# Ledger of designs, part 16: designed miniproteins, single chains, continued (4)

Each design is a single chain, and the fold is of that chain. pLDDT is the mean over its residues in the fold that is shown.

## One batch from the design tools (miniprotein)

Design m12528
Fold by ESMFold2-Fast:
Structure m12528 (fold): chain A 68 residues (1-68)
Amino acid sequence: MSVEEVRKELERLVERARRAVEEGDLLSASVQLVAAAALLTASKSAGDEESAKLAEEALEEIQRLLEE
């Protein structure tokens, strides 16, 4: 997966999480959080620091939306 592909996927996860939180669907928002965490782990394992940073930022944004 390229950095561009990771960025686009993370953008979709954040968008879905934001919508889920706005609708009160914390379960769906939590699913997006888990997906972002999986991408972070995969990026770190691959040594892709750029993708890892993007995934970390997305994970933090979703955590903030969930109020941690």
Scores: mean pLDDT 82

Design m12529
Fold by ESMFold2-Fast:
Structure m12529 (fold): chain A 64 residues (1-64)
Amino acid sequence: SKEEEIYKKMLEFVDEVSKIKDQKTKWRKIFEKAEELAKEYPEFGTPEQWAIKLYSLYLQKKKE
C-alpha cells in the first residue's frame, strides 16, 4: 500500500539520520526529507507536517 511505501521510506531515512551526531546537520536533513516527501505525497501533508512525523519517528526509534 501507499502507507507501507511511505513508512519504509521514513524508516530508511530515520536509520540514516540517527547516525548523524551534529544537531544542525540532523535538522537540515529532516527538513530536506520533509520537503521531498511533501512533493511526492502532497495528499499526506505539508513539509512542516512531514518534519513533525519524521522527528517523532526518530525519537521513537532512538528509545529502542
Scores: mean pLDDT 84

Design m12530
Fold by ESMFold2-Fast:
Structure m12530 (fold): chain A 91 residues (1-91)
Amino acid sequence: HPNIAASYNNLGVVYKSLGNHDEAISSYQKAIEIHEKAEKTEENLQSLAASYNNLGVVYKSLGNLDEALKSYKKALDIDVQLGLDDIKAVL
């Protein structure tokens, strides 16, 4: 369901911009759930990392720093794995 995950991520961005933080969190969590069940392609992993980063921003705005940290660490882990694949491609 790649289009559905993208739609949830876009809804989360809009809700975040409106200050509807609870709806933003729910939308990003639904996008994450769909991407985690999808094939681990570069595109899906990039989208998953973006959703985790966006979730971290919302939690940080709410003062939920522990949840923000967890979300950012998940995004960082994915970004590091993608960066390691790029390094392997040039070596």
Scores: mean pLDDT 80

Design m12531
Fold by ESMFold2-Fast:
Structure m12531 (fold): chain A 128 residues (1-128)
Amino acid sequence: SPEIDALVKELSKIGKLTSEEQATLRDVLSAPVEELRSKVISFLSSLGFGDSSALAKLPDSEIVKMLIARLAGVDDNLTSKDIPRLKKVAALLLKDERFRLFFVQAGLDKDAKASDVVRYLFQGGLKS
């Protein structure tokens, strides 16, 4: 899939992903929306964020935060210095309709922009 290959390439450049991490990311980016959460959990588990069963019990806001932080190549302890990289990753994912739907299921607005996704990450979800 040329579209998936292009997205993997751009995300890998931002997050400095290894070849093994790129292969697992391709599985995530190729997943239908109904499997997207489980594929993200498997990806995060493969990176050492925890057991898949434990990760599956986390709120969607935490799963989204962990995913975007890793793809941005930043720590889960987000700071204002991370905002440009987080915005870039969010903008890339928002071009994909499946990720837009996944973010809506996680509590984001259907018309959310990259800046709205970043605000969501710093707030641990839609707690203003």
Scores: mean pLDDT 82

Design m12532
Fold by ESMFold2-Fast:
Structure m12532 (fold): chain A 82 residues (1-82)
Amino acid sequence: MKISPKELLERMQKEADEVIKQAKEKMKTASPEDRAKLEKMIDDVKKLIENFKKALENNDTLGMFKYAAGLRYALKKLKEFI
């Protein structure tokens, strides 16, 4: 609560980097089908971070909250899959 959008981005990026690292390790032993799903989930997380950064650069407060919520959901799904 009451963190700046920049601090929120930094925290979420750090969490995303850690989760993506775990997902890439999981991909080494996953089936081809599960690798494709993990790759898509990783791409979704990366796109949400990029969109969050762009929203922050443009002072788009609504976009920042939208992409932060989307990133939280995408990270939850990825964590549940790995």
Scores: mean pLDDT 82

Design m12533
Fold by ESMFold2-Fast:
Structure m12533 (fold): chain A 56 residues (1-56)
Amino acid sequence: MIEELKELLEQARRFADENPLTLSEEEMRELTRRFGSGGGAVRRMNGLKKKLDELN
């Protein structure tokens, strides 16, 4: 689970580099829900959202 989540976050980071998009809260919740890891995952996803928002 945690290892799968790390790979997903790495893929999301790579995808964001190629396609700078702002992740919605709904999308972050869906990813966390499917792959678990609670607050740690949410915190990391919020970090990615902030970075994507800065790219705007």
Scores: mean pLDDT 61

Design m12534
Fold by ESMFold2-Fast:
Parts: C-alpha cells; sequence; structure tokens
Structure m12534 (fold): chain A 58 residues (1-58)
C-alpha cells in the first residue's frame, strides 16, 4: 500500500491540490486511483512524470 499512498501524493501534487490525506477524503482519492491508472496506461507518451510514476509503482 505504500506505493499507492506515494502515487496518490504525487497525483495530488500534479493537480495542484494542496490536500492532506485524511480519513474523510482518502476514500475519494482511492476511488480516483483506478481512473488515473487507466489514464497512465492509455497514455502513449512517456513523459518524465510518467516515468517517475512507473518507478514509484516498482
Amino acid sequence: NKAYEELIKYILDLDEIEAEITDENIEDVKEGIPIIKERLESTPVETELHKKLKKLLE
């Protein structure tokens, strides 16, 4: 789960969301992760950010 938590943090930073992960918003963030993963997998462009996220999941 650490990889998911770190992935969530990076994704929140990308959206310029200064969000502290709390018990109330963690469920919304978790629900968003499948959508973000799907977008990363469907993206044909290997940007520096995409590479960082891939490494984080390792």
Scores: mean pLDDT 55

Design m12535
Fold by ESMFold2-Fast:
Structure m12535 (fold): chain A 71 residues (1-71)
Amino acid sequence: SAEELFEKGKEYEKQKKLRQAFLYYSLSLNEDPDNEEALENAVKVLKEMGREQEAQALKNTVDFLIALKKS
């Protein structure tokens, strides 16, 4: 389930296995694209991996989705 994939992502992030964390957050988001916490965690992991341009692009998407939900 999306929830199980998200929990695995958090476990890998806690272990600093950033590539695995990003993979599981991405899989979770594929099942539940409205999981704002998974989106925010994916951005954080991309930044920790030094993938700044990808992190910024994803952050812009997160900020847009959050703004839509508050509208």
Scores: mean pLDDT 81

Design m12536
Fold by ESMFold2-Fast:
Structure m12536 (fold): chain A 79 residues (1-79)
Amino acid sequence: SLELVKEIAKKYGLSEKTLLAYIYAKKTGLTEEELVRRVLEAEDPEAAADEIHEEGLKIAEKLSKEELEKIAEELKKEL
């Protein structure tokens, strides 16, 4: 749930949006550079960023707490 995403983001000192974007990237196989390019090249970059976060949340809803924690740990190592 969104509440679980918020809990895990707070536990790892991440923003919810950063975690959701990373979840989207991991599940789609996109790099950070490819995600940034997709947003910048969109007709509406703000709407494109919002869509990435919404899709990330939909993916997160299908993941277990353990899977979400593993993704958050991976993101923390890359920062």
Scores: mean pLDDT 80

Design m12537
Fold by ESMFold2-Fast:
Parts: structure tokens; C-alpha cells; sequence
Structure m12537 (fold): chain A 112 residues (1-112)
């Protein structure tokens, strides 16, 4: 798991540095989404329920739970929506949130 988290974090940083295309951002967001689903143990129905929440409900859920894996899931969903709308600035912001959530997860799973 740690190696996968580290790889995704580096790929997110590199995509931002290169100003990656919407297609590359979508690919990265899909990988982040799959990782978050595995960490949380969520079904497709549960992910769809979260995806269909209003932005205010998603923010309230993150604040209530304070779970970095949930923050990672929501960031991935926001990045995918932003790419579909052609809003690359919003997509980069969402991937930034995903990178921050990955940093927290990496701190929890440190193996010195």
C-alpha cells in the first residue's frame, strides 16, 4: 500500500508541474478513486451515493469524519467532475486536495 500511495503522490506532483492534459488528469483521478474505494472498503453503490451528494453535504461529511481516505475519495470525484466540465483549474485544485490526503495517509502508514 505505501508504495502505491507514494507513486500516486509523485504522479500527481508531476502532472501539476507539467500542466497535464484533461485526459491525464482523468486517468490519475480514476486511479485515486479506486485506491480510496479500496482503503475505505466501499461498494459501488456507496461511492455513487457520495458522488450524488451536494457540495455542502460532501464538505460536511469530510469535516465530521476527519478521515483522510474519505477526503481522498471526494477529491477524486471532484477532479473527475471538473474534467468533465472542462474546468482544468478546478481539476488541479481537486488533485491538490488528493495529494494532501495522500500525505496524511503516508504519515499514518510510515515504515521506518
Amino acid sequence: MREELERLREELREAHRRRASGEEIKRLAERVLELAKRILGLSEEEVERIRNMKPEEKEALVEKRKDPALALLIAALEALEAVEKGDLDAAYAALGGAAEALEVLLGIEQQP
Scores: mean pLDDT 78

Design m12538
Fold by ESMFold2-Fast:
Structure m12538 (fold): chain A 70 residues (1-70)
Amino acid sequence: SEEVMKIAEEYLKEVQKIFDDVKNGMPLEEALKKLDEIHEKTAKKLPEEYHEELEEQYEEEKKRLEELAK
């Protein structure tokens, strides 16, 4: 639905901001906290059918942040 697309777009924008902040010196611990917050917020907005996909995205983004922070 259009609402789901808007929620997904907002999630991706917030994730991108976290990645940009890490590139500019944000500690990994702080970035992971922010990612947890946006994951919880997004899960509350999304229909149940999208929760598995959101969880997979969240786990992938955590791995990417850990790689970036090396």
Scores: mean pLDDT 85

Design m12539
Fold by ESMFold2-Fast:
Structure m12539 (fold): chain A 64 residues (1-64)
Amino acid sequence: MQQALEQMSQLVAQAVRTGDWEAARAQMEAIAKENGLPQSVVDTLLTQGRLAQQASAEARAIRA
């Protein structure tokens, strides 16, 4: 279970860098299903990742 959450967190971090949220979502849903995790875990991690991406974009705009 802990490994599944780590893998999903890494996928979110990769999506923040690449912008490929569709692929990250699909992979996270597959991992959650395999490990018996509810969809709410995937939704929470995706929401947190998008907020982190927005914060990063705002920091970049301030620096520019």
Scores: mean pLDDT 75

Design m12540
Fold by ESMFold2-Fast:
Structure m12540 (fold): chain A 82 residues (1-82)
Amino acid sequence: SGAKELEQQKKEKKLQKKGDIVMAVNLDVADALAQNPSPTDEQLQQLQQQRDQAIQDALSSKDKADQYIKRYNDFMKKFRNK
């Protein structure tokens, strides 16, 4: 068992990583919607399911999570350095 402050920091870091993963997956969804701006209800449902599945997969796999986090950080770096 760790100190309460250390557990809080771990929770905050996990929440931030989840946010970064969600944002990276949302970028993939936004790109898909940019290529098809008039999706059908079925296509929208499939995109939502794919988004949720990608987030779950990323959260269950360190390597996949690290790839999504890197993608989001690279995206953010591009905007901050311009």
Scores: mean pLDDT 73

Design m12541
Fold by ESMFold2-Fast:
Structure m12541 (fold): chain A 59 residues (1-59)
Amino acid sequence: TAEKERYAERARNAAAASEALGRADGAQKAHDYFLKAEKAETPEEAEKYMRLAGEAAGG
């Protein structure tokens, strides 16, 4: 439904806004690693970046 699409957009905007809010170190690195994992050419690189994203999100 249109409302679910709006919630998905707001969640993505909130994640992007979290970088700007200055708690940023872990959240920003996690986001960057997640993007690298999606763009990874090999499964090994994807796994590596997924692990780094998880570690950065926990920090």
Scores: mean pLDDT 66

Design m12542
Fold by ESMFold2-Fast:
Structure m12542 (fold): chain A 75 residues (1-75)
Amino acid sequence: SMMEELKKEIEERGKEIETALLAGNEHPSHLALARAYAARFLAEMEEIGPELAEYAKRQVERAEAIAREAREKRE
């Protein structure tokens, strides 16, 4: 279904954001770009509808948590 395909794309975008945030832990310029990408992605999903926006928000929150834990373990 279209909904399942969109959710899969949201998961793939979430993984891209995770990778970008992890790179941002090493390079501050990458962190700014990763955050901008995440903010734009969430705004785009809000325009499509609340169900996909909520799903995208959960993927971004997971990516942020993973990147934060990786940063904290290094310190």
Scores: mean pLDDT 83

Design m12543
Fold by ESMFold2-Fast:
Structure m12543 (fold): chain A 107 residues (1-107)
Amino acid sequence: KKEENIKKAEEYQKKAEELFRSTERGLAIAQALDPALVPRAQRYLEEVRKELEKIKKFVEDAKNGDEETASKYTKQAEEELRKAEEIVNEFEGDIVRALSERGTAAA
């Protein structure tokens, strides 16, 4: 069970790293669309980064503990991944809205 929980925690870290990369791409899109969006995009990036750092710490704590500790921190990593997913979903909504507003103005 400890090895299984550690593998799950590592999967959650990998997913969080993918979300962070997606947010970096979103920041680049925001920079291209409107400089006024950059501070908001940077806030989302920092929020995702904080969740990723928490997940990384939980993965290390899971590896260094016993089976019960690994289970606990794997569960906490899952919770932080869910928060990161919510942040990215909100950021994507903001970018889609900005694109729609720009498209309407350009038409």
Scores: mean pLDDT 80

Design m12544
Fold by ESMFold2-Fast:
Structure m12544 (fold): chain A 92 residues (1-92)
Amino acid sequence: MLEEARKAKTLEEVAELLEKLADLLEKNEDLKEVLEVLKAMNETFPSNALEALIKGVEILIEKGAKPEDLEVLAITLREVAKLFREEAEKKK
């Protein structure tokens, strides 16, 4: 994940990584790993959506995430991925 995030060069690749992060959250994976992957993607592809996701994850880590918070985050990651896929398609 982190290595793939550093090598992502297209909106479609970023969307695929966001979908993988959502899958990891559904498996109750570490939010700190999710945060590091999001930060790496944002360094390569700065976007308001990625910055908002980073801030959201930081808040969840600080306050302690409930299962409902993880479900909402996974849905949000998938929705942002969908927007990036749609933007990539428009540039074909």
Scores: mean pLDDT 78

Design m12545
Fold by ESMFold2-Fast:
Structure m12545 (fold): chain A 67 residues (1-67)
Amino acid sequence: MISAEEAAEGGAKVAESGASGALAARIADWGVRQGGGDREEIERALRMLVERGLVSEADARAALDAA
C-alpha cells in the first residue's frame, strides 16, 4: 500500500508541473483523431500514464469525459 504522504507527493508533483491536465487532454485529442474516437483506446493510454505518475486520475477522468 502506498502511504497517504506518497500519494500526496505524487499529486503535488503532477500539479507543480501543470502538465497533467494538458498531457491528458493531448492524449484524448490524439485518441479521437487517430483512434476514431474509441474511448477504450483513450482510457488505455491514460491509464498507462497514471501508472507512471505522469497524469493524475482526476485529470485522466476529465479528459475521458471531454472526449
Scores: mean pLDDT 64

Design m12546
Fold by ESMFold2-Fast:
Structure m12546 (fold): chain A 70 residues (1-70)
Amino acid sequence: MERFEEPVVLKDPVTGAEVVTLPSGLVFAKKLYDYERLGELSEEEQQEVMRRLANLSREETDELFNKLES
């Protein structure tokens, strides 16, 4: 689990934007850097990432972390 794990896509029903969340501790810490590298996220999605993370509850984020455990 030292490498990149499968990301979780969060869809905002209000804005319709899709945010890619990386539950891995290592990847999650580098989200800002990785989001720009992915190129899969649009500029609008990148802006949503910052807003989404600020609004995401600790519980939601913590649950994603445990979800990827295999």
Scores: mean pLDDT 47

Design m12547
Fold by ESMFold2-Fast:
Structure m12547 (fold): chain A 116 residues (1-116)
Amino acid sequence: MEKNETGNTELHLLAYNGDVEGVRKLLEEARERGTLKELLLAKNIYGLTPLHLAAREGHVEVVKLLLEAAREAGILKELLEAKNNEGYTPLDIAKILGNEEVLEVLEEAKKEVEEE
């Protein structure tokens, strides 16, 4: 997987920018290549996944797309529990920053994996 100097993949940058259509297209390419798990769980130099960045920036639609791809790849729990270098999950970041819409989406996804 290609990474820049900060360890960001293309998905990290698209998620940071809230580029919904860019995220959708890249996820379709990853499905065809069988690389969804690798792409979704990729960490930059700060331990941030694309989901951490989308949650930090408050990009609700990107968060939803990443969670749906994680369900498809069978890694929803693993992605939700991923911690950055500071020990924060995407949910922790959304809560700290007051991104209420993202927080609600992440809390619903967490309930899904806790309900089996």
Scores: mean pLDDT 88

Design m12548
Fold by ESMFold2-Fast:
Structure m12548 (fold): chain A 77 residues (1-77)
Amino acid sequence: KEKEEKEKLEFKKKLLKELINETKNASSDDETIKEKFINALKKAGVPESEIEKFEKSSIEELQEYAKKIFLEVNKAE
């Protein structure tokens, strides 16, 4: 239904905004980038079970996920 599609898009926009805010000042250090990414997910309201999966993920996997969200939000604009 229309409401579910709007909620999904707004959630993705919120997630993208939090990712940008947390990572814009991140160093090139992988550990710092990963911490910023996890903080962005928590602020966006991602469930703890999903956050645990991301904590076990590589930096490359996190970057691919962020890129996917960015592309989905851009397509909707």
Scores: mean pLDDT 72

Design m12549
Fold by ESMFold2-Fast:
Structure m12549 (fold): chain A 62 residues (1-62)
Amino acid sequence: SMEELVEALRRIVDEGNGRAVIALQEAGLLPTSLWTDPEAAAQEIPEEKREEVLRLLREAGI
């Protein structure tokens, strides 16, 4: 869901999870607003890619 995505993206920043950042960057899915606005960052991710992003974040320990 959108709420789960926002919370997962917020955790990347709060926890300083570099593995998650690298995984999103390599997938071409790293949101521009990740560091400043987690809700805007979640909206940058296409709906069809949300599950892929959540999977990548789970694999990185989010």
Scores: mean pLDDT 87

Design m12550
Fold by ESMFold2-Fast:
Structure m12550 (fold): chain A 77 residues (1-77)
Amino acid sequence: KKALIQQAIDLLQQALAAAKDPATAGAAVRAYGEKAIALLEKAGLSQSVIDLVRAGEESVPALRKALAELQALGDKL
């Protein structure tokens, strides 16, 4: 579980980096977000956490919030 959460965190960090380039941000952020969601579903995380990542695909502030919550969860494991 912890390894899957760390991989999802790494993907969301890449999504934040991609969001800095407005030319490709939308597609790249969504692709990283969907890969992170697949890992979180495999890890058995709650739908509320998955929904936060989906919100993050549309909004940088929401993406930062999702990342912070996943980092806090990973630190508890």
Scores: mean pLDDT 76

Design m12551
Fold by ESMFold2-Fast:
Structure m12551 (fold): chain A 65 residues (1-65)
Amino acid sequence: KEAILTDLKIEELSDNKVKLTYSAEESGKLDKTILVEAGGKVYQVKLKEEVEKGKTYEKIVELKE
């Protein structure tokens, strides 16, 4: 079963590090690719986690070339 996300926020912590905050509207497995712009470049971030409806998640991602 696919998860549904709501309230996705992206916060730049540095040129190569971002914080993603998101809430789950439906429980299930995430298989989402998020496009993130930092330091003038666009990066692909893959989210492949199980989430529960009504919970909010934070993930810090190192952006690599």
Scores: mean pLDDT 75

Design m12552
Fold by ESMFold2-Fast:
Structure m12552 (fold): chain A 79 residues (1-79)
Amino acid sequence: MIEATKENLDEIKEGDIVLVKDESEVEEIADYLLKHKPNVVVAADSEEIAKKLKEMGLENVRVVTSTDEKEIKLELAKS
């Protein structure tokens, strides 16, 4: 799992879970993922972030209630 910021987008690998917490960076993160990693699973810290990511064209977006990697992985597995 990786918490995505505009500074670490190039560190995202295929098979990663990408955590997005900052609404102000959503557009830059989404543009990068659509161009380079469209099939990654995105964990959004809020419904607002998830909606914006989906509106930009990302299909694999889930809302998460935890910021802990193990809890996020368990929450995504339940879906």
Scores: mean pLDDT 77

Design m12553
Fold by ESMFold2-Fast:
Structure m12553 (fold): chain A 65 residues (1-65)
Amino acid sequence: DREKRAKEYKELIEELKKKGLKAGAGADVPTMTEKDEFMVVENEEGELTIVGTLSEEDLKELREK
């Protein structure tokens, strides 16, 4: 569902911003730019995945969500 995905994107972006990371300009459409430290992409199964420069602690927190 688009509503569920949009909410998950916003939650992930807000959590990463709290850590000082920058979201992509196309946060609604996952796109990495030179100014971005991370991006959110959707895999073939419809699961959200984060790629970029993240610590092991950040990855663990995101997996728990």
Scores: mean pLDDT 54

Design m12554
Fold by ESMFold2-Fast:
Structure m12554 (fold): chain A 86 residues (1-86)
Amino acid sequence: SAADKVLASGKEMADAARKAGEPEIADQILSSSTKLATALSNGDIVSATRSGVELGRAVNSIRDPEARAEALRELGEVEAAIQEAL
């Protein structure tokens, strides 16, 4: 499901940020990914939209260019999965 993809990709994006030495951003990615997955599982489109924006902001806040690029690729897959589910 889209929720399962969000959780899996959220972990990968957070791992990229953590390996780059940005644990605060990694925690923000995990938090927003979990909220997004929960909202999608509940059919809560309003909360899903808000959490998706939070996730995008967290990913774009990664300072390391390689980690940010990796997380952005993963975010693109999440966005595609959500769009397919809607």
Scores: mean pLDDT 86

Design m12555
Fold by ESMFold2-Fast:
Structure m12555 (fold): chain A 79 residues (1-79)
Amino acid sequence: IEELINSKDEEKVKEALAELIKKLIKEPSEEIKELLIKAFKKEKDELVKEIYIGMLEIYRAVKPDPYIDELLKELKSLL
């Protein structure tokens, strides 16, 4: 997953971002959060960034979690 984040290939960065969101929702951890922020910063497609923020907002509405609240604040600052 770190290899995907460090890739010059924009599609691999998108794959890393998708996998990290999936992992974060299942088992939140500080390590996954940090990797997600790193991948999000490398993502060049603003629409993709908006989609992931929307997904996390929906998740938070269904299952409130202070960890997700904090992550959303960081990700929104990167738009």
Scores: mean pLDDT 71

Design m12556
Fold by ESMFold2-Fast:
Structure m12556 (fold): chain A 98 residues (1-98)
Amino acid sequence: SKEYEEKIRKAYEYVKKKLAESDQRPTDIPSDKDLIEELMKDFGLTKEQARTIINLVMLGFSKEAVLLYLKGKEDELMDLIYNQGLSSDDAAKKIKEE
């Protein structure tokens, strides 16, 4: 749904911002557990969705790639990135173009 897609995009931006802030403040690095709980509470995500977003952001995946992964396009996305050598942005664009 459009609401689900918007929720994932907002969660992605939040995680990216928190990880960037923690790099500037080593004493305030949030644990993955704390980030997962915050995403579940504030964005209504499942534990699995929260963990997936955090992991893919840490791997440098784009917002659209993370969204497609969570929409069940993970196998196609991973093939394009790891077997065909595309960036996560280019892989996401290719999947959207069908």
Scores: mean pLDDT 77

Design m12557
Fold by ESMFold2-Fast:
Structure m12557 (fold): chain A 53 residues (1-53)
Amino acid sequence: MPYISMEQLEEEVKRLDEEVASTPPSIRSEVASQQASRITGRYLRMIGEEIDK
C-alpha cells in the first residue's frame, strides 16, 4: 500500500506554493522545480519502503 496521506501531500504542495510566492521572479521557476523534485523524491522513497515489504 502507498505510504502517503493525501492531507500530508496537500500540505507539502501548499508549502511549495508559499515558497514560490516569496521567491524573486528571476529564480521562481528554478526553486519550484527543485521543491517539486524534493517532494517527489521523498514520497517515492516512502512508497518504495512500503512496496519492499
Scores: mean pLDDT 67

Design m12558
Fold by ESMFold2-Fast:
Structure m12558 (fold): chain A 95 residues (1-95)
Amino acid sequence: MSLVEELAEVTRLIKELLKEGKFELALQMARALLDAAELILEGKGVNPLASDREVVEALVRALEETGEALEKAGYTEEAERLREAAERLRREFNL
């Protein structure tokens, strides 16, 4: 499975976990997406994955969709962090 497909699957799983009331696991997975965004931002110009537009675009979608799902579940602060990370990626990579 490609990284693009893995990011889509992680987003789907987070949405399912939130619907099932498994909030702690959903928040842990959302934090992993945020950590991935920070690694790509820090690796800009030196990390080969930071040069893969499709991977960066897929991560932005995962962050935005996960943020929306978390906001609907009442985790507004966590949702804002994910949206800010997506915005930073869009800006830095000219998406």
Scores: mean pLDDT 81

Design m12559
Fold by ESMFold2-Fast:
Structure m12559 (fold): chain A 80 residues (1-80)
Amino acid sequence: SADLREDLASVLATAAKHRWSVDQLLDAIKGVLTLHGIPDEVINEVIEKTREYLEEHPEASVEELLEKIMEIIEEELEKH
């Protein structure tokens, strides 16, 4: 949804501005997904895949990371 994308974009922009740790960023993403009613099983897969992406692409932009997270969410929701 547009609201989910906007909330994630806000979290990612804030994390970049304040130089959050990976764990702090992932905790914030988990919070957003929980507030949007995403099932815990899907959230766990999204967080794990996002962690892997950040490890492989440490220089990813906020825009690239947002699109990747949205892709992961869509894929995991289709599986469940």
Scores: mean pLDDT 87

Design m12560
Fold by ESMFold2-Fast:
Structure m12560 (fold): chain A 91 residues (1-91)
Amino acid sequence: LSKDLQLDIDRGVAQIAKGVLETTLPNFLKKAREGGVSEDLIKKFEEASKRLLEALDKVIKDPDDEKAREEYKKASEELKKAEKEVEEDMK
């Protein structure tokens, strides 16, 4: 693939990820609160989600920015950990 085509693909993937997260986040938070998850864990998940959205915006603006890609990977891992904590507290 040409570098330009690869960057367009990377930007498109980040745009899709952002759209999915923005669409699913309100329903996940509602279910977590209804499931009796602690507010501290919900807040931690919301903060992790916000960081991921900010990192995705940076990747969308410049998909060739190595620092933006590293921030995205870190934010994704933090969100996965926070999601697991919410799911484990939900019954």
Scores: mean pLDDT 82

Design m12561
Fold by ESMFold2-Fast:
Structure m12561 (fold): chain A 69 residues (1-69)
Amino acid sequence: SDEEFAKLLVEQAEAVKRLYENGALSPEAAADFYRRVAEKLKELGYTEESEKFDELARQAYADAGLTDK
């Protein structure tokens, strides 16, 4: 179901967050993953979770120096 898929996306994004916080993943890779998850969650109607991962993506892109293009 869409609900089960949304839950899986959140669980995967939390795993990516742990990898990023431990320095095992680049800011660009983390940001890109968060943004993809946020986009999909928004499509499924999970607006609050989408906003959370959009914010994490913005923070990770800033860490990568990608805010000023």
Scores: mean pLDDT 82

Design m12562
Fold by ESMFold2-Fast:
Structure m12562 (fold): chain A 61 residues (1-61)
Amino acid sequence: GTLEVGFRPGTSEATLRRVVEAAGYPDAVVEVDTGKGTARITIPGGDLDALRRELLKEPGV
């Protein structure tokens, strides 16, 4: 499945990747659009709502 999240200026792709890996998805594809402040995260199965909750704990999401 694919999850789209907004993030604030100053949040890095590395920060988003760290959260996704910590949530149990090290093989996730993270695609960042810095011009819009959005990221598209694709995981091969799993709970997208749980992943969104983990991402929202980061100050820049």
Scores: mean pLDDT 75

Design m12563
Fold by ESMFold2-Fast:
Structure m12563 (fold): chain A 102 residues (1-102)
Amino acid sequence: SEIEKLKEEAIKLVREMREIILKESKDITQQFLAIGLENEIIKAINELETKTPEEQKRLAEKIKDSIQYLVDQTPGLSPENKEQIRKLAEQIVEIIKKIADL
């Protein structure tokens, strides 16, 4: 279905975000936080249909905020990789909002 394709696209972007952090961060605590956030976001995406459209849109903003918080707490990320992760977060939010509007 269209929803399943959009979910797969969002999950791919979440994994790309995690890969950027793991490649650049040498801090094991930040690596574990990145993996933990990836797992929680993927779970949230897979459970989207259990929520109302309004709840899905609020979840999208919470995901964006959580990614931004992780980026701000991760030492040694380049400005280029911070910008790339920000763009990935915005794309994830847009996809979830598209699902909510279906």
Scores: mean pLDDT 87

